# Designed miniproteins, single chains, continued (6), part 6

Each design is a single chain, and the fold is of that chain. pLDDT is the mean over its residues in the fold that is shown.

## One batch from the design tools (miniprotein)

Design m20188
Fold by ESMFold2-Fast:
Order: structure tokens, then C-alpha cells, then sequence
Structure m20188 (fold): chain A 92 residues (1-92)
């Protein structure tokens, strides 16, 4: 739902407020998000939160490499993608 996409965007915006650097890229229906500058314990906690999201028609994949979190979101509609990008940009 749009409300769940907005909640996800708020979570990602809060990462920037915690001192994280967020980079985004779009390829087709896939949004790639890279988060750096958080502690390993914060990255693990956020990974568990993100994999707990059950969004119908949307696939979220999370990978940790060192102090960097890679988030891949697939299956977003154009409207959902635009909303999520706007929320992330507003927090960054």
C-alpha cells in the first residue's frame, strides 16, 4: 500500500538524521539504496526491520558489507517509486 511505502521512506529518512549517507539509483522497476556511516549494530538492527516488511508485490533484499548496507527494492509502481525517492531526498 502507499502508506507502507511512506513508512519505509520515513525509516530511510531517519537513517540520514542518524548521520548516515544515503545514495539511490533506479534501474527499471528496481530501486537500489546504499547506506553508509552507521555502526555495525545499527546496520544489523535496520536489516532485521527491513526484512520484516511484508509488502505485497514488492521484494526487499538487504545485504551488509562492512559498515555499508545495500538495499534493493523491486516491484514498485512508478507512483510508489516517486513517493519513496521524495521521502529519502527530504531526509537527506
Amino acid sequence: SMEQVEELGQVLASLAQQGATIQTSVEGDTLNITVSGLTVSQLIALTLQLIGYDLEGIEIEVKIEGDTLHITIKGLTQEQLDLLKDKIQAGN
Scores: mean pLDDT 75

Design m20189
Fold by ESMFold2-Fast:
Structure m20189 (fold): chain A 71 residues (1-71)
Amino acid sequence: GLKEAKEKVEKGLKLVEEGKKNKDIEKAEKGLKIIKEVYELLKRRGAPEEVLKELEEKIKYAEEVIKELKE
């Protein structure tokens, strides 16, 4: 349920942070993909707006990390 979704998001964020630290764009992109997959799943299941907003912020953060790595 929601707990498993949170664990997947945490794993995705760890990959984004590792990608940022090591300048590994592929790792950061993999992390973003996991977070986006969880977001789409929860959105389809009608998750609360507050939960979706938190995920949107995490997605924006991950996208910004990837953008900086590409520059």
Scores: mean pLDDT 85

Design m20190
Fold by ESMFold2-Fast:
Structure m20190 (fold): chain A 71 residues (1-71)
Amino acid sequence: FSPSITRLLLGDTDLTSLPASIGNLVNLKFLNLSNNKLTSLPASIGNLVNLEELLLDGNQLTSLPSSLNNL
């Protein structure tokens, strides 16, 4: 098995939060978080420097962390 992950598909999984450890997935290119119950994102999401696509539709987000500007 490969220790690196490039795609993470977590759409429609009833997520209420993401752990800061999400920022450790530095090889991630695609992250689908659509149709969850997220109210916020951890600042560590800005550490995903290889991220090409981030899907956040259908969440309860009130704001986005400024660290996303690093992507």
Scores: mean pLDDT 77

Design m20191
Fold by ESMFold2-Fast:
Parts: structure tokens; sequence; C-alpha cells
Structure m20191 (fold): chain A 56 residues (1-56)
């Protein structure tokens, strides 16, 4: 989906890995999803929020 496509581009993930991460993020609160993206994938807060906005 659009969140996984953006995540693959920003974090350099393979498409299948990006889809799996996007699925996991959809089960989390917004604050937890944003934090996970920043801490594990090195995204900025703005980039993380943009990915999360595409999930819903």
Amino acid sequence: GPAAELLARLAGLPPDDAEGVAETLSTLSRDRAVRLLQERLGLSRRQAEEVVDLLG
C-alpha cells in the first residue's frame, strides 16, 4: 500500500519487508508507530508521521 511504498523509499527496504513493517505499524498507536520508525529505521519525525498518515 502507499505507506509501504513510501517506507521502502525512505528506509531502503525491499517491498515485502516494507509491507510487513506497514502491517505491524497499523496495529500500533500513532505515537508508538512514529517512535518505532524513528528508533529502528532512522526516519525523522516528519517522515515517520507521513508514513503513519498513509496507513489510515
Scores: mean pLDDT 86

Design m20192
Fold by ESMFold2-Fast:
Structure m20192 (fold): chain A 55 residues (1-55)
Amino acid sequence: KVVRGTLIEGGAAARPGQRVRVLTDAGQVVEGIARLPEGVSAAPQLATIEVEVLE
């Protein structure tokens, strides 16, 4: 399951494949694996990213 949210936990910058937490538009905090567009090496804190949700 892939969701989009604001990066709130991932260190100074999240890299592809890193375990991170995001805040969704629904106000939920979800933990998942960071998925960034091709060519993007890192996403800063508060960036909107996609994550593969970990249950």
Scores: mean pLDDT 74

Design m20193
Fold by ESMFold2-Fast:
Structure m20193 (fold): chain A 59 residues (1-59)
Amino acid sequence: GAAAEAGAAAGAAAGRAAGPGVDGSNHIMTKGSIEAANAGGGPADQRAAGLAGGRAGGG
């Protein structure tokens, strides 16, 4: 129903923006790329990019 559709849409958008596999940088921060992930493109930075894309192209 509508509740499931709303949840799925929100989850998909959020996943794309904060998904560790989307840019690949986030998933690499485990070993020794913590500083690089934080400086090169933290989740907040990736969220902004994904949010802007969805907001600009969404309707």
Scores: mean pLDDT 47

Design m20194
Fold by ESMFold2-Fast:
Structure m20194 (fold): chain A 56 residues (1-56)
Amino acid sequence: MEELKKEAIDLMRELSKTVSLEQAAAIVAKRFMETVSNEEASLLAKEAYEQVKKEL
């Protein structure tokens, strides 16, 4: 798994403890938009959302 996917998943897990999964996904997308394209940031947030949702 690529390093960015792991970072997105880890961030999503941390944020999901204090905000809803939907809000956490939005925050993850915004942070990754500083590093990658909007499309890639959205994909990373979606994959992290799906992974963390399975763990809850």
Scores: mean pLDDT 79

Design m20196
Fold by ESMFold2-Fast:
Structure m20196 (fold): chain A 77 residues (1-77)
Amino acid sequence: LEEAVRAALTPEEVAAIERVLREGREAAAAQGRAAGVAAARAAAERLGLGPLARLLVRGAADPLDPAVQEALLAYLA
């Protein structure tokens, strides 16, 4: 997760986002990228992360995806 995002959020929000990314990665490793995206989206929507949920879902499937990183930076700007 971007350093600037971590600095701007409460510890509870950081923990929630990290849980979404972890669950997405675990599901992706077990059943492929589509399953990871679905799991992360469900978790993000359940936790009420709003517009950021879409970017976090992509990041959960591939946290090193440059498009996800660029979109997150654009969202924070």
Scores: mean pLDDT 58

Design m20197
Fold by ESMFold2-Fast:
Structure m20197 (fold): chain A 60 residues (1-60)
Amino acid sequence: LSEEVRRVAREVARRLREIGEAADEGLRIRGRGKALAKETGDKSLAEEGHKEGLEIIGKG
């Protein structure tokens, strides 16, 4: 009983961590795009980073 529950809980926690890592990576890419857009004045770089970040989050 407890062993099966522990295995399922560990598997769920691991998958949630993987999703969280993908979300963090997506946020980093978005942040980099925003910083580059601010530095160059090119708003399209922020939009490109946002798109790329969403793709990473959507995949993981």
Scores: mean pLDDT 71

Design m20198
Fold by ESMFold2-Fast:
Structure m20198 (fold): chain A 100 residues (1-100)
Amino acid sequence: SLEEKYEQAKAELDKARAEMDEAFQRTIEVAKDDPEEQERLKATYERVKAQIDRLVAEADRAFKEDPEKALDLYESAIATAKGAVDYFRKRAEELEARRK
């Protein structure tokens, strides 16, 4: 059902947000001796977080009148969070490799 899909999307987003937060914190730790990189990482994190928050707010407003639009917005938020996880994990790996 649409309601079950919406609940599933919320759970998937919560998981993706947690993974994003973990990946971000790990990357900040890897960059601990590079304050300029930490500031760039923080700026990226805040921008992504704001985008996810905007998509979620729009989805929650849309759900009653247009549940399909709300689901599409949640899928966009999930994709944004997953993309950020990949970005931070790759950046952490690149920064670690630089320290060999």
Scores: mean pLDDT 88

Design m20199
Fold by ESMFold2-Fast:
Structure m20199 (fold): chain A 60 residues (1-60)
Amino acid sequence: VSKEDIIEAAVELIKEKGVARTTLREIAEAAGTSVGTIYSYFKSKEELLREAYLELLKKE
């Protein structure tokens, strides 16, 4: 998986159930990876969620 795949998985989950209900575990499963792999691309879960949320807002 790529950084973009992880962001896209996060965006889709946020669209379905909102940012508050979207977890790193669900994002990892949707992207076909692990939470550890997500941390190799993002410094924190907050950074990933921020990037995904910003992407969602720009597409809105």
Scores: mean pLDDT 78

Design m20200
Fold by ESMFold2-Fast:
Structure m20200 (fold): chain A 78 residues (1-78)
Amino acid sequence: SPAERAERLAKRTLELKEGVIESIAKELGLTPAQIKEVLEDESAREEFIEKVKEAYGEEMAESLRKVLDDIQAAKEKG
């Protein structure tokens, strides 16, 4: 059904967004435990965004902040 297709697409989209955060965090030298904290904890998320800003600039930091906001919104709905 269209609803089942939409649910599968939403799940895959969330997995891709989490994968982007994991890839950037790994590039910045974060451990798997620290990457998990970035996805679950507000303080770890802000520290990650500051590291992104220092390494890649403000525009990349703003883009990844929006990705993290999308992940948080999806978790609150599911």
Scores: mean pLDDT 82

Design m20201
Fold by ESMFold2-Fast:
Structure m20201 (fold): chain A 116 residues (1-116)
Amino acid sequence: SEEEIKEFGYILKDKVIEYIRKSEDIDEVVDLLLELASRLSDKEIEYLKYIAENSKDLLLRATSYLLLGAHYFNLKDYEKAEEYFEKALELAEEAGDEKLIKIAEKLLEKVKKEKE
């Protein structure tokens, strides 16, 4: 439901975005995002897609694309992972969020190495 999607968005803000904001170690954040994405249900993946495409909150959209990319990276769908990480990078650049930019770039580097 729309209310469940809103609640999930609040969880992303409180748990994921706040953790990224406070963290000093980009590699640790990247590893945590990959681990967190491995625990997502099919329904939560649907919520992430909705938030990424429809939210007016630029940071929430960027973070949702990072988690979607991480989900597909864990599935070894590197083409979809790359697409979502590139969308996250574009939104992070638009937001001027240097940490999200670095996280997205690091995840894109991981995808490129796997495609070698």
Scores: mean pLDDT 88

Design m20203
Fold by ESMFold2-Fast:
Structure m20203 (fold): chain A 63 residues (1-63)
Amino acid sequence: MALDHDEAETIHRALMGEEAESKGGIKFKAGGVPLNEKAKAVTEQIAAMAAAGRAAARELAAA
């Protein structure tokens, strides 16, 4: 995964519903709302990864 530590922290804060901004210009408003094209693209990638994770979890059925 090619995310910088600063970007990863910004994304984590956004998922927690806080305002967050990275040095690379990724910006989120309170509630995890993406304010920048880069933030929107990252949010879409996370959603895709979450969907893949759910599919894998269903196959494993390990809770």
Scores: mean pLDDT 69

Design m20204
Fold by ESMFold2-Fast:
Structure m20204 (fold): chain A 55 residues (1-55)
Amino acid sequence: SEVEEEMRKLLEEGYSVLEAIKILIEKGYDLDQVLASVAKIEAEKATDEVPPGYL
């Protein structure tokens, strides 16, 4: 989704998950859509050893 793409860009630029969430909400995305994107990225990062915290 577009929200997922934006989230990935923000994380690639070095923003934290919380900062990326704030930026996406400021852009007008719904919180539910932003959280869904975080969940998808978490699934993609299943190869990582450190899981993300609760949102």
Scores: mean pLDDT 74

Design m20205
Fold by ESMFold2-Fast:
Structure m20205 (fold): chain A 123 residues (1-123)
Amino acid sequence: SREEALELIRKGEEYLKEGDYDEALKLYEEALRIARELGDKALEAQALAGLALVYKKKGDYKKAEEYYQKSIEINLELFEKGPLSPEELGDVLYASALNLEFEGDYETAEAMREVAEQIYASL
């Protein structure tokens, strides 16, 4: 379910912060699988951004860049399709926060994450 994928992404981020990269990887990969089964592009972008950060922390810069680019591409496609639902907006902002962390812009990433959390709390 969508809620299960979001919980997996949240747990993946906590493991990533703790340095448990292999566990974070498994959680983000499972979230990606669920997002794809649901056809949820915004969730897919979020999971891909998480995978990019994990691979960057593991030193696999080639895989990190590939996942980062896929996340950005999906976010751009979502903006081009027209108005986002509140759920899609929250997901896109959270994916964008992870992408900014990948780029090293931690201050903007934190601000976008806070906005995404406020949107999720309003659902």
Scores: mean pLDDT 84

Design m20206
Fold by ESMFold2-Fast:
Structure m20206 (fold): chain A 58 residues (1-58)
Amino acid sequence: EAEKLYQEAVELYTKNKDYDKAIELFRKAIEVAEKNGDTEFAEKIRKMLADVIEAKAA
């Protein structure tokens, strides 16, 4: 589920430039990844989330 949420968020960010929806899905993906103990994947998603937030704020 975390990987699916991540892929959907990446699609919204890269194809649609829908930053708000992408941020929501990235946050959900992080929560699910952390719940599953996948710290490495959670860190990867956090990095991408930071990029999206910066892009939206610019």
Scores: mean pLDDT 81

Design m20207
Fold by ESMFold2-Fast:
Parts: sequence; C-alpha cells; structure tokens
Structure m20207 (fold): chain A 89 residues (1-89)
Amino acid sequence: SEELRKEAERAIERMEKAAQSGDDNAFYEAALEAIRYAQKLMEAGDYEGAIEVAKRVLEVANKIKNDLVRGIVTLAASVILATAENKLR
C-alpha cells in the first residue's frame, strides 16, 4: 500500500495549501480525495495507513473556517478512523 499512502500524502498536501489560501472548494475536493485513499487503504488491509491518513485529515480540517465543510470532512474522517482502529483489535 505504499502507492496509496503516497497518493494520500499528495492529497493532504493539497488540503494544507487550500486551507492556507482559504479556498474552501479546493480544500473540500482534496479532503474527499484523501478520504477516498484512506478507504482504499482499508480495502487493502492497511489499517495503520488508513488511521494515519484519517488523523492527518482531521488535523488539517480543524484549520479551516467554513463550519459546514469542516463538519462534513470531520465526520467522514472520524468514521474511517473508528472503523480502521476497530479492525486492529
């Protein structure tokens, strides 16, 4: 799952740039992409990778001012985090 982790890293970098510029649309698109890679990591059995991506998405989401976008992204990432952590038990 190295390729999936690298693609998730690129999406998170785009999220960080969008958050810095205040571009809520670019942030939302990049966040959905990162979440999609976290889902693919779970499908591949890379639960640790999915956890790392979800935690990073939550960290970056806390930096944006748009409450609706932050809420949607936080919910999606939190579901992935909880699901992946449960798989490691």
Scores: mean pLDDT 88

Design m20208
Fold by ESMFold2-Fast:
Structure m20208 (fold): chain A 76 residues (1-76)
Amino acid sequence: GSLENTLEKIKSFGDFVNAAKDLEKLGQFENAAKVYQEGIILAKALKRDDDAAKLQKELDALLQRHGLSVPVIKAT
């Protein structure tokens, strides 16, 4: 199945934020960061620049809180 179909089911930036925050609560900071990155990529592909910008701010805040680098993901 398409990655886009899976991520499209997460209909808003808030859904991505909630999923990533749940992963952060479990100590899965890299997985939380990847969820934000996937949301940003999807939002840009759908030309939802405002949603992409909001997800980028949440990602930046997560990385700053935990001293993390941006995770490496494979471009599709």
Scores: mean pLDDT 71

Design m20209
Fold by ESMFold2-Fast:
Structure m20209 (fold): chain A 82 residues (1-82)
Amino acid sequence: GKKAVVTVIGEGDDATQGTVLHLKVEVDGKVVLDRSEPLSSEEAAELISEVLSSHGIDELVDAEYEKLSDTTSKLTLTYVQS
């Protein structure tokens, strides 16, 4: 099945509530979404959901959190087609 890697770079120490500064989605190693314009967390979540659904990808299998600075964090989410 297909695999997706979602990379989110956000403001703050909580990547789920801050402004998203960079959003990238790769499906089977191909970039299908790459956005460097600021998004709300809600807008980013909607875009991720739409992209993953369009590819039949629905299962989160891994989540990695990295603190980049006191004001920025990186979240990497790995999804698979179930």
Scores: mean pLDDT 80

Design m20210
Fold by ESMFold2-Fast:
Structure m20210 (fold): chain A 117 residues (1-117)
Amino acid sequence: SDDIKEFEARLERLRAEGASPAAIEAAQTILDTLKKVEELVKQGKSPEEIAKVVNEGVDRILSIPGLSERVKELAEEIRKTVERLVKQGKSPEEIYRAVKAGARQLLAALDEEERAR
């Protein structure tokens, strides 16, 4: 998808610009999580199955040493948003849109912090 290509391009830019190992690992985790979520949505999987994959991705980001509190807070906000949308009975497609929005905010924060380094 065009969204996945956008995230792939942003990860390759971080690598090309010599971003920190923590930032690269975080961006890779974001991309891997988005690819898994997109596949689950295409397969018609439940909101609960999508939330599980998002939670696993957030837990991986939170385990990365050297990430800022800001990046960790943004990752937790994605989890909270997904949990809220699932409780509200939102569709897998609506949950995926919210995950993509949160992922863009995470990548923007990583880009800003690497530029300030």
Scores: mean pLDDT 89

Design m20211
Fold by ESMFold2-Fast:
Structure m20211 (fold): chain A 61 residues (1-61)
Amino acid sequence: VEEIRAEIERLVAEGASPQEIIDHLQKLAKEALDKGDMEAVRTIGELLEELVRRYDAEQAA
């Protein structure tokens, strides 16, 4: 679970675009669902919501 957050922070530090990060998280969420890892699905969902909210605010500004 914490590994997912660390991976996202690494991607941001490497200069990945918002869309690339969102696409990556969506892929991870589908893989977690297929494995039945509901804890990972929940964590990824929360991170996606936070990122989308942050980027939408930046686009609106």
Scores: mean pLDDT 74

Design m20212
Fold by ESMFold2-Fast:
Structure m20212 (fold): chain A 65 residues (1-65)
Amino acid sequence: NLAIAHYNLGNLLSALGRYDEAAEAYRKALEIKPDFREARIGLIIALSKLGRDDEAREEAEKLLA
């Protein structure tokens, strides 16, 4: 599953502290599967780690919809 592969890459990049690349991997997973809650949660965390709090908030609002 391509969406799961991008999600797993995001998790690996996050573990390595590479949050900008992790956010991109999570976004690719969400482009393939927009209802992928775990990928959106990963994106929110990565954006927060990068200090992109406004973007993290936007993603959190989509998660609550």
Scores: mean pLDDT 88

Design m20213
Fold by ESMFold2-Fast:
Structure m20213 (fold): chain A 75 residues (1-75)
Amino acid sequence: MEKQLEGEIAEAMVLMYMGLGRILFSQGKYEEAIEMYKKAIELAEKAREEGLLSEERAEKLIKEAEAEIEKIKKS
């Protein structure tokens, strides 16, 4: 139960940071948006290392966040 609950919280936090990054990007706050996506990546990597997220799920979230950062840097 503990690891399952922690995994759910970790994933929710990753998705929260990704959502904040998307909102900030839509507002033209590029530096703040990149910071939120970097926090999402860091949390997803840590959750994967701690066994709270599957390799597959963490990799997907990290790739999505990295793709968004690349889009912002090209702006």
Scores: mean pLDDT 83

Design m20214
Fold by ESMFold2-Fast:
Structure m20214 (fold): chain A 73 residues (1-73)
Amino acid sequence: PTPEQLKKEAEDAYKAALGAAEDARRSTDPQVAENLLVAGYLYAATSYALGDKEGAEKVKRAIDEVARELERR
């Protein structure tokens, strides 16, 4: 696949995971949280590789916050 296809796939996965995570925030499903972290890190890494460093940093910071929240629980 092309880098652009990989970025689109990662972005689509991240968006799907965000929707699921909003519903699961009240139930604290660990699998949904794990899927969000993986999809978010993949999206950030792909964005960085394609030269969108600012967008990658924003996504990474948001996902790092989720990881810290999970570590506290």
Scores: mean pLDDT 70

Design m20215
Fold by ESMFold2-Fast:
Structure m20215 (fold): chain A 66 residues (1-66)
Amino acid sequence: SMEDELLKEAAKELEELERKGVLAVIEGDTQTLQEIQERIKELIEEVAKKLGISPEEAKKLIRSYT
Protein backbone atom coordinates (compact mmCIF):
# COMPACT_ATOMS: atom_id res chain seq x y z
CA SER A 1 0.00 0.00 0.00
CA MET A 2 1.00 3.66 -0.29
CA GLU A 3 1.01 3.95 3.52
CA ASP A 4 3.30 0.90 3.84
CA GLU A 5 5.78 2.35 1.32
CA LEU A 6 5.70 5.78 3.04
CA LEU A 7 6.37 4.22 6.47
CA LYS A 8 9.23 2.03 5.16
CA GLU A 9 10.87 5.09 3.55
CA ALA A 10 10.41 7.15 6.75
CA ALA A 11 11.77 4.31 8.93
CA LYS A 12 14.91 4.08 6.77
CA GLU A 13 15.48 7.86 6.99
CA LEU A 14 14.86 7.87 10.77
CA GLU A 15 17.40 5.04 11.27
CA GLU A 16 20.02 6.95 9.22
CA LEU A 17 19.34 10.18 11.15
CA GLU A 18 19.57 8.39 14.53
CA ARG A 19 22.91 6.82 13.48
CA LYS A 20 24.25 10.27 12.48
CA GLY A 21 22.96 11.70 15.77
CA VAL A 22 24.94 9.13 17.78
CA LEU A 23 28.10 10.06 15.86
CA ALA A 24 27.46 13.79 16.43
CA VAL A 25 27.14 13.17 20.21
CA ILE A 26 30.42 11.18 20.25
CA GLU A 27 32.20 13.95 18.29
CA GLY A 28 30.68 16.78 20.38
CA ASP A 29 29.14 18.30 17.23
CA THR A 30 26.28 20.28 18.78
CA GLN A 31 25.41 22.04 15.49
CA THR A 32 24.96 18.77 13.56
CA LEU A 33 23.01 17.22 16.46
CA GLN A 34 20.56 20.18 16.45
CA GLU A 35 20.08 19.92 12.66
CA ILE A 36 19.41 16.15 12.95
CA GLN A 37 16.87 16.68 15.78
CA GLU A 38 15.06 19.30 13.64
CA ARG A 39 14.99 16.93 10.61
CA ILE A 40 13.60 14.06 12.74
CA LYS A 41 10.82 16.38 13.96
CA GLU A 42 10.05 17.47 10.36
CA LEU A 43 10.02 13.85 9.13
CA ILE A 44 7.52 12.79 11.83
CA GLU A 45 5.32 15.86 11.14
CA GLU A 46 5.37 15.17 7.35
CA VAL A 47 4.23 11.55 7.88
CA ALA A 48 1.59 12.65 10.43
CA LYS A 49 0.18 15.20 7.94
CA LYS A 50 0.12 12.70 5.03
CA LEU A 51 -1.65 10.01 7.11
CA GLY A 52 -3.95 12.40 9.02
CA ILE A 53 -2.72 11.25 12.44
CA SER A 54 -0.93 12.81 15.43
CA PRO A 55 2.90 13.15 15.48
CA GLU A 56 2.94 10.70 18.44
CA GLU A 57 1.03 8.06 16.41
CA ALA A 58 3.26 8.72 13.36
CA LYS A 59 6.42 8.16 15.45
CA LYS A 60 5.02 4.81 16.73
CA LEU A 61 4.13 3.67 13.20
CA ILE A 62 7.53 4.67 11.75
CA ARG A 63 9.34 2.76 14.55
CA SER A 64 7.20 -0.36 13.87
CA TYR A 65 8.80 -0.45 10.36
CA THR A 66 12.42 -0.41 11.65
Scores: mean pLDDT 87

Design m20216
Fold by ESMFold2-Fast:
Structure m20216 (fold): chain A 81 residues (1-81)
Amino acid sequence: MSPEEKVEEAAERAFEGLKKAKEAGKLEEATKAMLESLKENPEAAEYLKKAAEALEKGDEEAAREYLRKAARLAVEKEEEE
C-alpha cells in the first residue's frame, strides 16, 4: 500500500468513525480517543480537532480535508522508521 493509499484509508476510517459518533452524540468522546492515538504527533492532533469542529457544524468537506491532513502527518511519522 502506498503512502497516499494509507492517507486516504485512514482519513475515510476516521471520518466514518467521527460521523457515527456525532450521530450518537459522542463526537467529543470519539475525538478524545483518536487524539490519544495521536499523542506523539501534536500537529496531526490539531487537524483532528479542526475536523471534529467542522463535522459538528455539518461541514463534511472541511472535516474530510482536515482528516486527510492529519492522516498524512501520521503516515509520514510511520515512514520515519
Scores: mean pLDDT 78

Design m20217
Fold by ESMFold2-Fast:
Structure m20217 (fold): chain A 77 residues (1-77)
Amino acid sequence: AEKAYEEAIENAHKAGQAMLAGDWETAGDYFEKAAEAFEKSGDKSGARVFYRLAAIAYEQAGNTEKAEEARKKADEL
């Protein structure tokens, strides 16, 4: 359980680094991985937040398809 939480934090950290580099696509990918890790740990609220962050990052990257998919995943939680 703690392992999944560690993976979530690690991926969130990498997303932050990607954002600082201006790489919104990569930031979205890492936020989505963080959300998946929160889901595996049973933290649906955390997963929802990070799927929403992934959607925002993908929108900034111009990837409407991935943004829409991330929003749907958040809504299903």
Scores: mean pLDDT 85

Design m20218
Fold by ESMFold2-Fast:
Structure m20218 (fold): chain A 55 residues (1-55)
Amino acid sequence: MAAFKVYQLLKERGALSEGEIVKLTGLSRANVTKALDTLKGMGLVEERDGRYTLA
């Protein structure tokens, strides 16, 4: 699942923008957006100034 890949990347790299996550994962922008939405809904990720980090 895309959400797990995004979560692991944020755990390893720290704060990343959506564009950086797209480039580093190779996932489509739509898949990254859905993954980030899922992770935010679960309370696992937060957004700060256009960057995403583990909550």
Scores: mean pLDDT 82

Design m20219
Fold by ESMFold2-Fast:
Structure m20219 (fold): chain A 82 residues (1-82)
Amino acid sequence: TEAEAAELRRLLPEMVAALRAEGKEALAEIARLLAEAALAEAAGDYARAAALLRRAADLAEALGEDGLAAKLRARAAELEAR
């Protein structure tokens, strides 16, 4: 029911806080940004794809994934050149 769905939504903030403590929310956000960047690239919106990749790179760097961050920034620069 909608009441049961509302109860689950009330529990979500605690679950999200636990995932944030584990760093998992940042990984989920990186995955989302990469998917959106791929869709933007497929649509020919290279400027948007590059911006999304740079945001994903910043998050990857914050997680200590320097190699991934460097690759994402290089790809973003490539897309801006078309």
Scores: mean pLDDT 75

Design m20220
Fold by ESMFold2-Fast:
Structure m20220 (fold): chain A 117 residues (1-117)
Amino acid sequence: MEEMERQIEEFISTLSPELAAELRKILEAETAEELIAAFERYVDLIKETVADEEEAFELVAAGVLVVAEVMKRKKFSLEDVEKVVAAMRELARERLSPEHFARLDAMLDAFLANHKA
């Protein structure tokens, strides 16, 4: 949707060029495998470049919302959505603190519960 596209563009404009490039790869992903790989690169770059854990979490959470929009816009099957959500949950469990993982896990559960396709 045009309004969501503007919101995503505005968010990307606030990022470093490197983070913006990885988020653009998330937007360009056509398959579950490409989307998972792009999200993993995005999270890895955040963990390497952002020292503040809360700021890093906010950027990861924003990436999750962009992934959700891509899956909705490109009409991913429920099977592919579940695959991407499972991969994001696993990555978050490995890369985030237990407190941040719990917050992101709740976001992923809410997204999956509201997905109709």
Scores: mean pLDDT 81

Design m20221
Fold by ESMFold2-Fast:
Structure m20221 (fold): chain A 80 residues (1-80)
Amino acid sequence: KAEELYEIYVNGQEALLAGDEAALAEYEAKAEELLAEGLGEEDEKEALKIYGEELLEKRAEIAGASKEELEKALEELKKK
């Protein structure tokens, strides 16, 4: 689940970068569904290991970033 959430996030960011509103909406819906199912304690630990504070910081940067900065941030996230 943690890995699935990460993949949904990365794909959603790619859709946002491409301007694909339909794909972005689909990934947002998938993320909400996955979160509604709840992450188990083990999945939460894995999510913190993969995403950590760094992903939250990158998300904040992306919210205010230029397209070039967004592309660089997305590439960095894919390394996780």
Scores: mean pLDDT 59

Design m20222
Fold by ESMFold2-Fast:
Structure m20222 (fold): chain A 118 residues (1-118)
Amino acid sequence: SVQLVESGGGRVPAGGSRTLTQQVSGVDFSSYDKAWWRQRPGQEPVLVAYLSADGSLQAYAPEVAGRATISQDHSKSTSYLDLSDLRPEDTAVYYAGLAPAGSGVVTHWGEGTELTVY
């Protein structure tokens, strides 16, 4: 079965940095684009970062542009979202998702990791 496990959340002071991690099993990791979404309290989930399967294309939402970096490690079947210059409005549950390469459609989602910026 497919498993997506996010980690790296927790409590961070404003201005700090955090690396969120998604470990993937049960699929060919290299065949999927990687997406990171966040859901703030009382709001709908929004896409924050996207990375193509081959690593050639990266995209970021305007609210995190310049403060976020998405990356992947094929040898570990792991994707990362590095966040810097954190703000209280970055407080959210962060979900990683997988989309078949080039589809733009997320087909697998993790359960999320909670980040609180204080």
Scores: mean pLDDT 88

Design m20223
Fold by ESMFold2-Fast:
Structure m20223 (fold): chain A 58 residues (1-58)
Amino acid sequence: SDLDNATEEEIKLAIEKAKELEKEGDTKTAAAIYKKLGEYYESKGDFETAKKYYELAK
């Protein structure tokens, strides 16, 4: 899904999915979702939240 056009519920589900994948040991897929979340918040001008997700994507 294109997170640039995402609803608040879609963003919440993406965050929950990334956390679940981390618990399952799928850190690579979780990192990809965190990167997309960072890009989403950056597109909204929320650079502080974007930075947090980019750090999680490392």
Scores: mean pLDDT 80

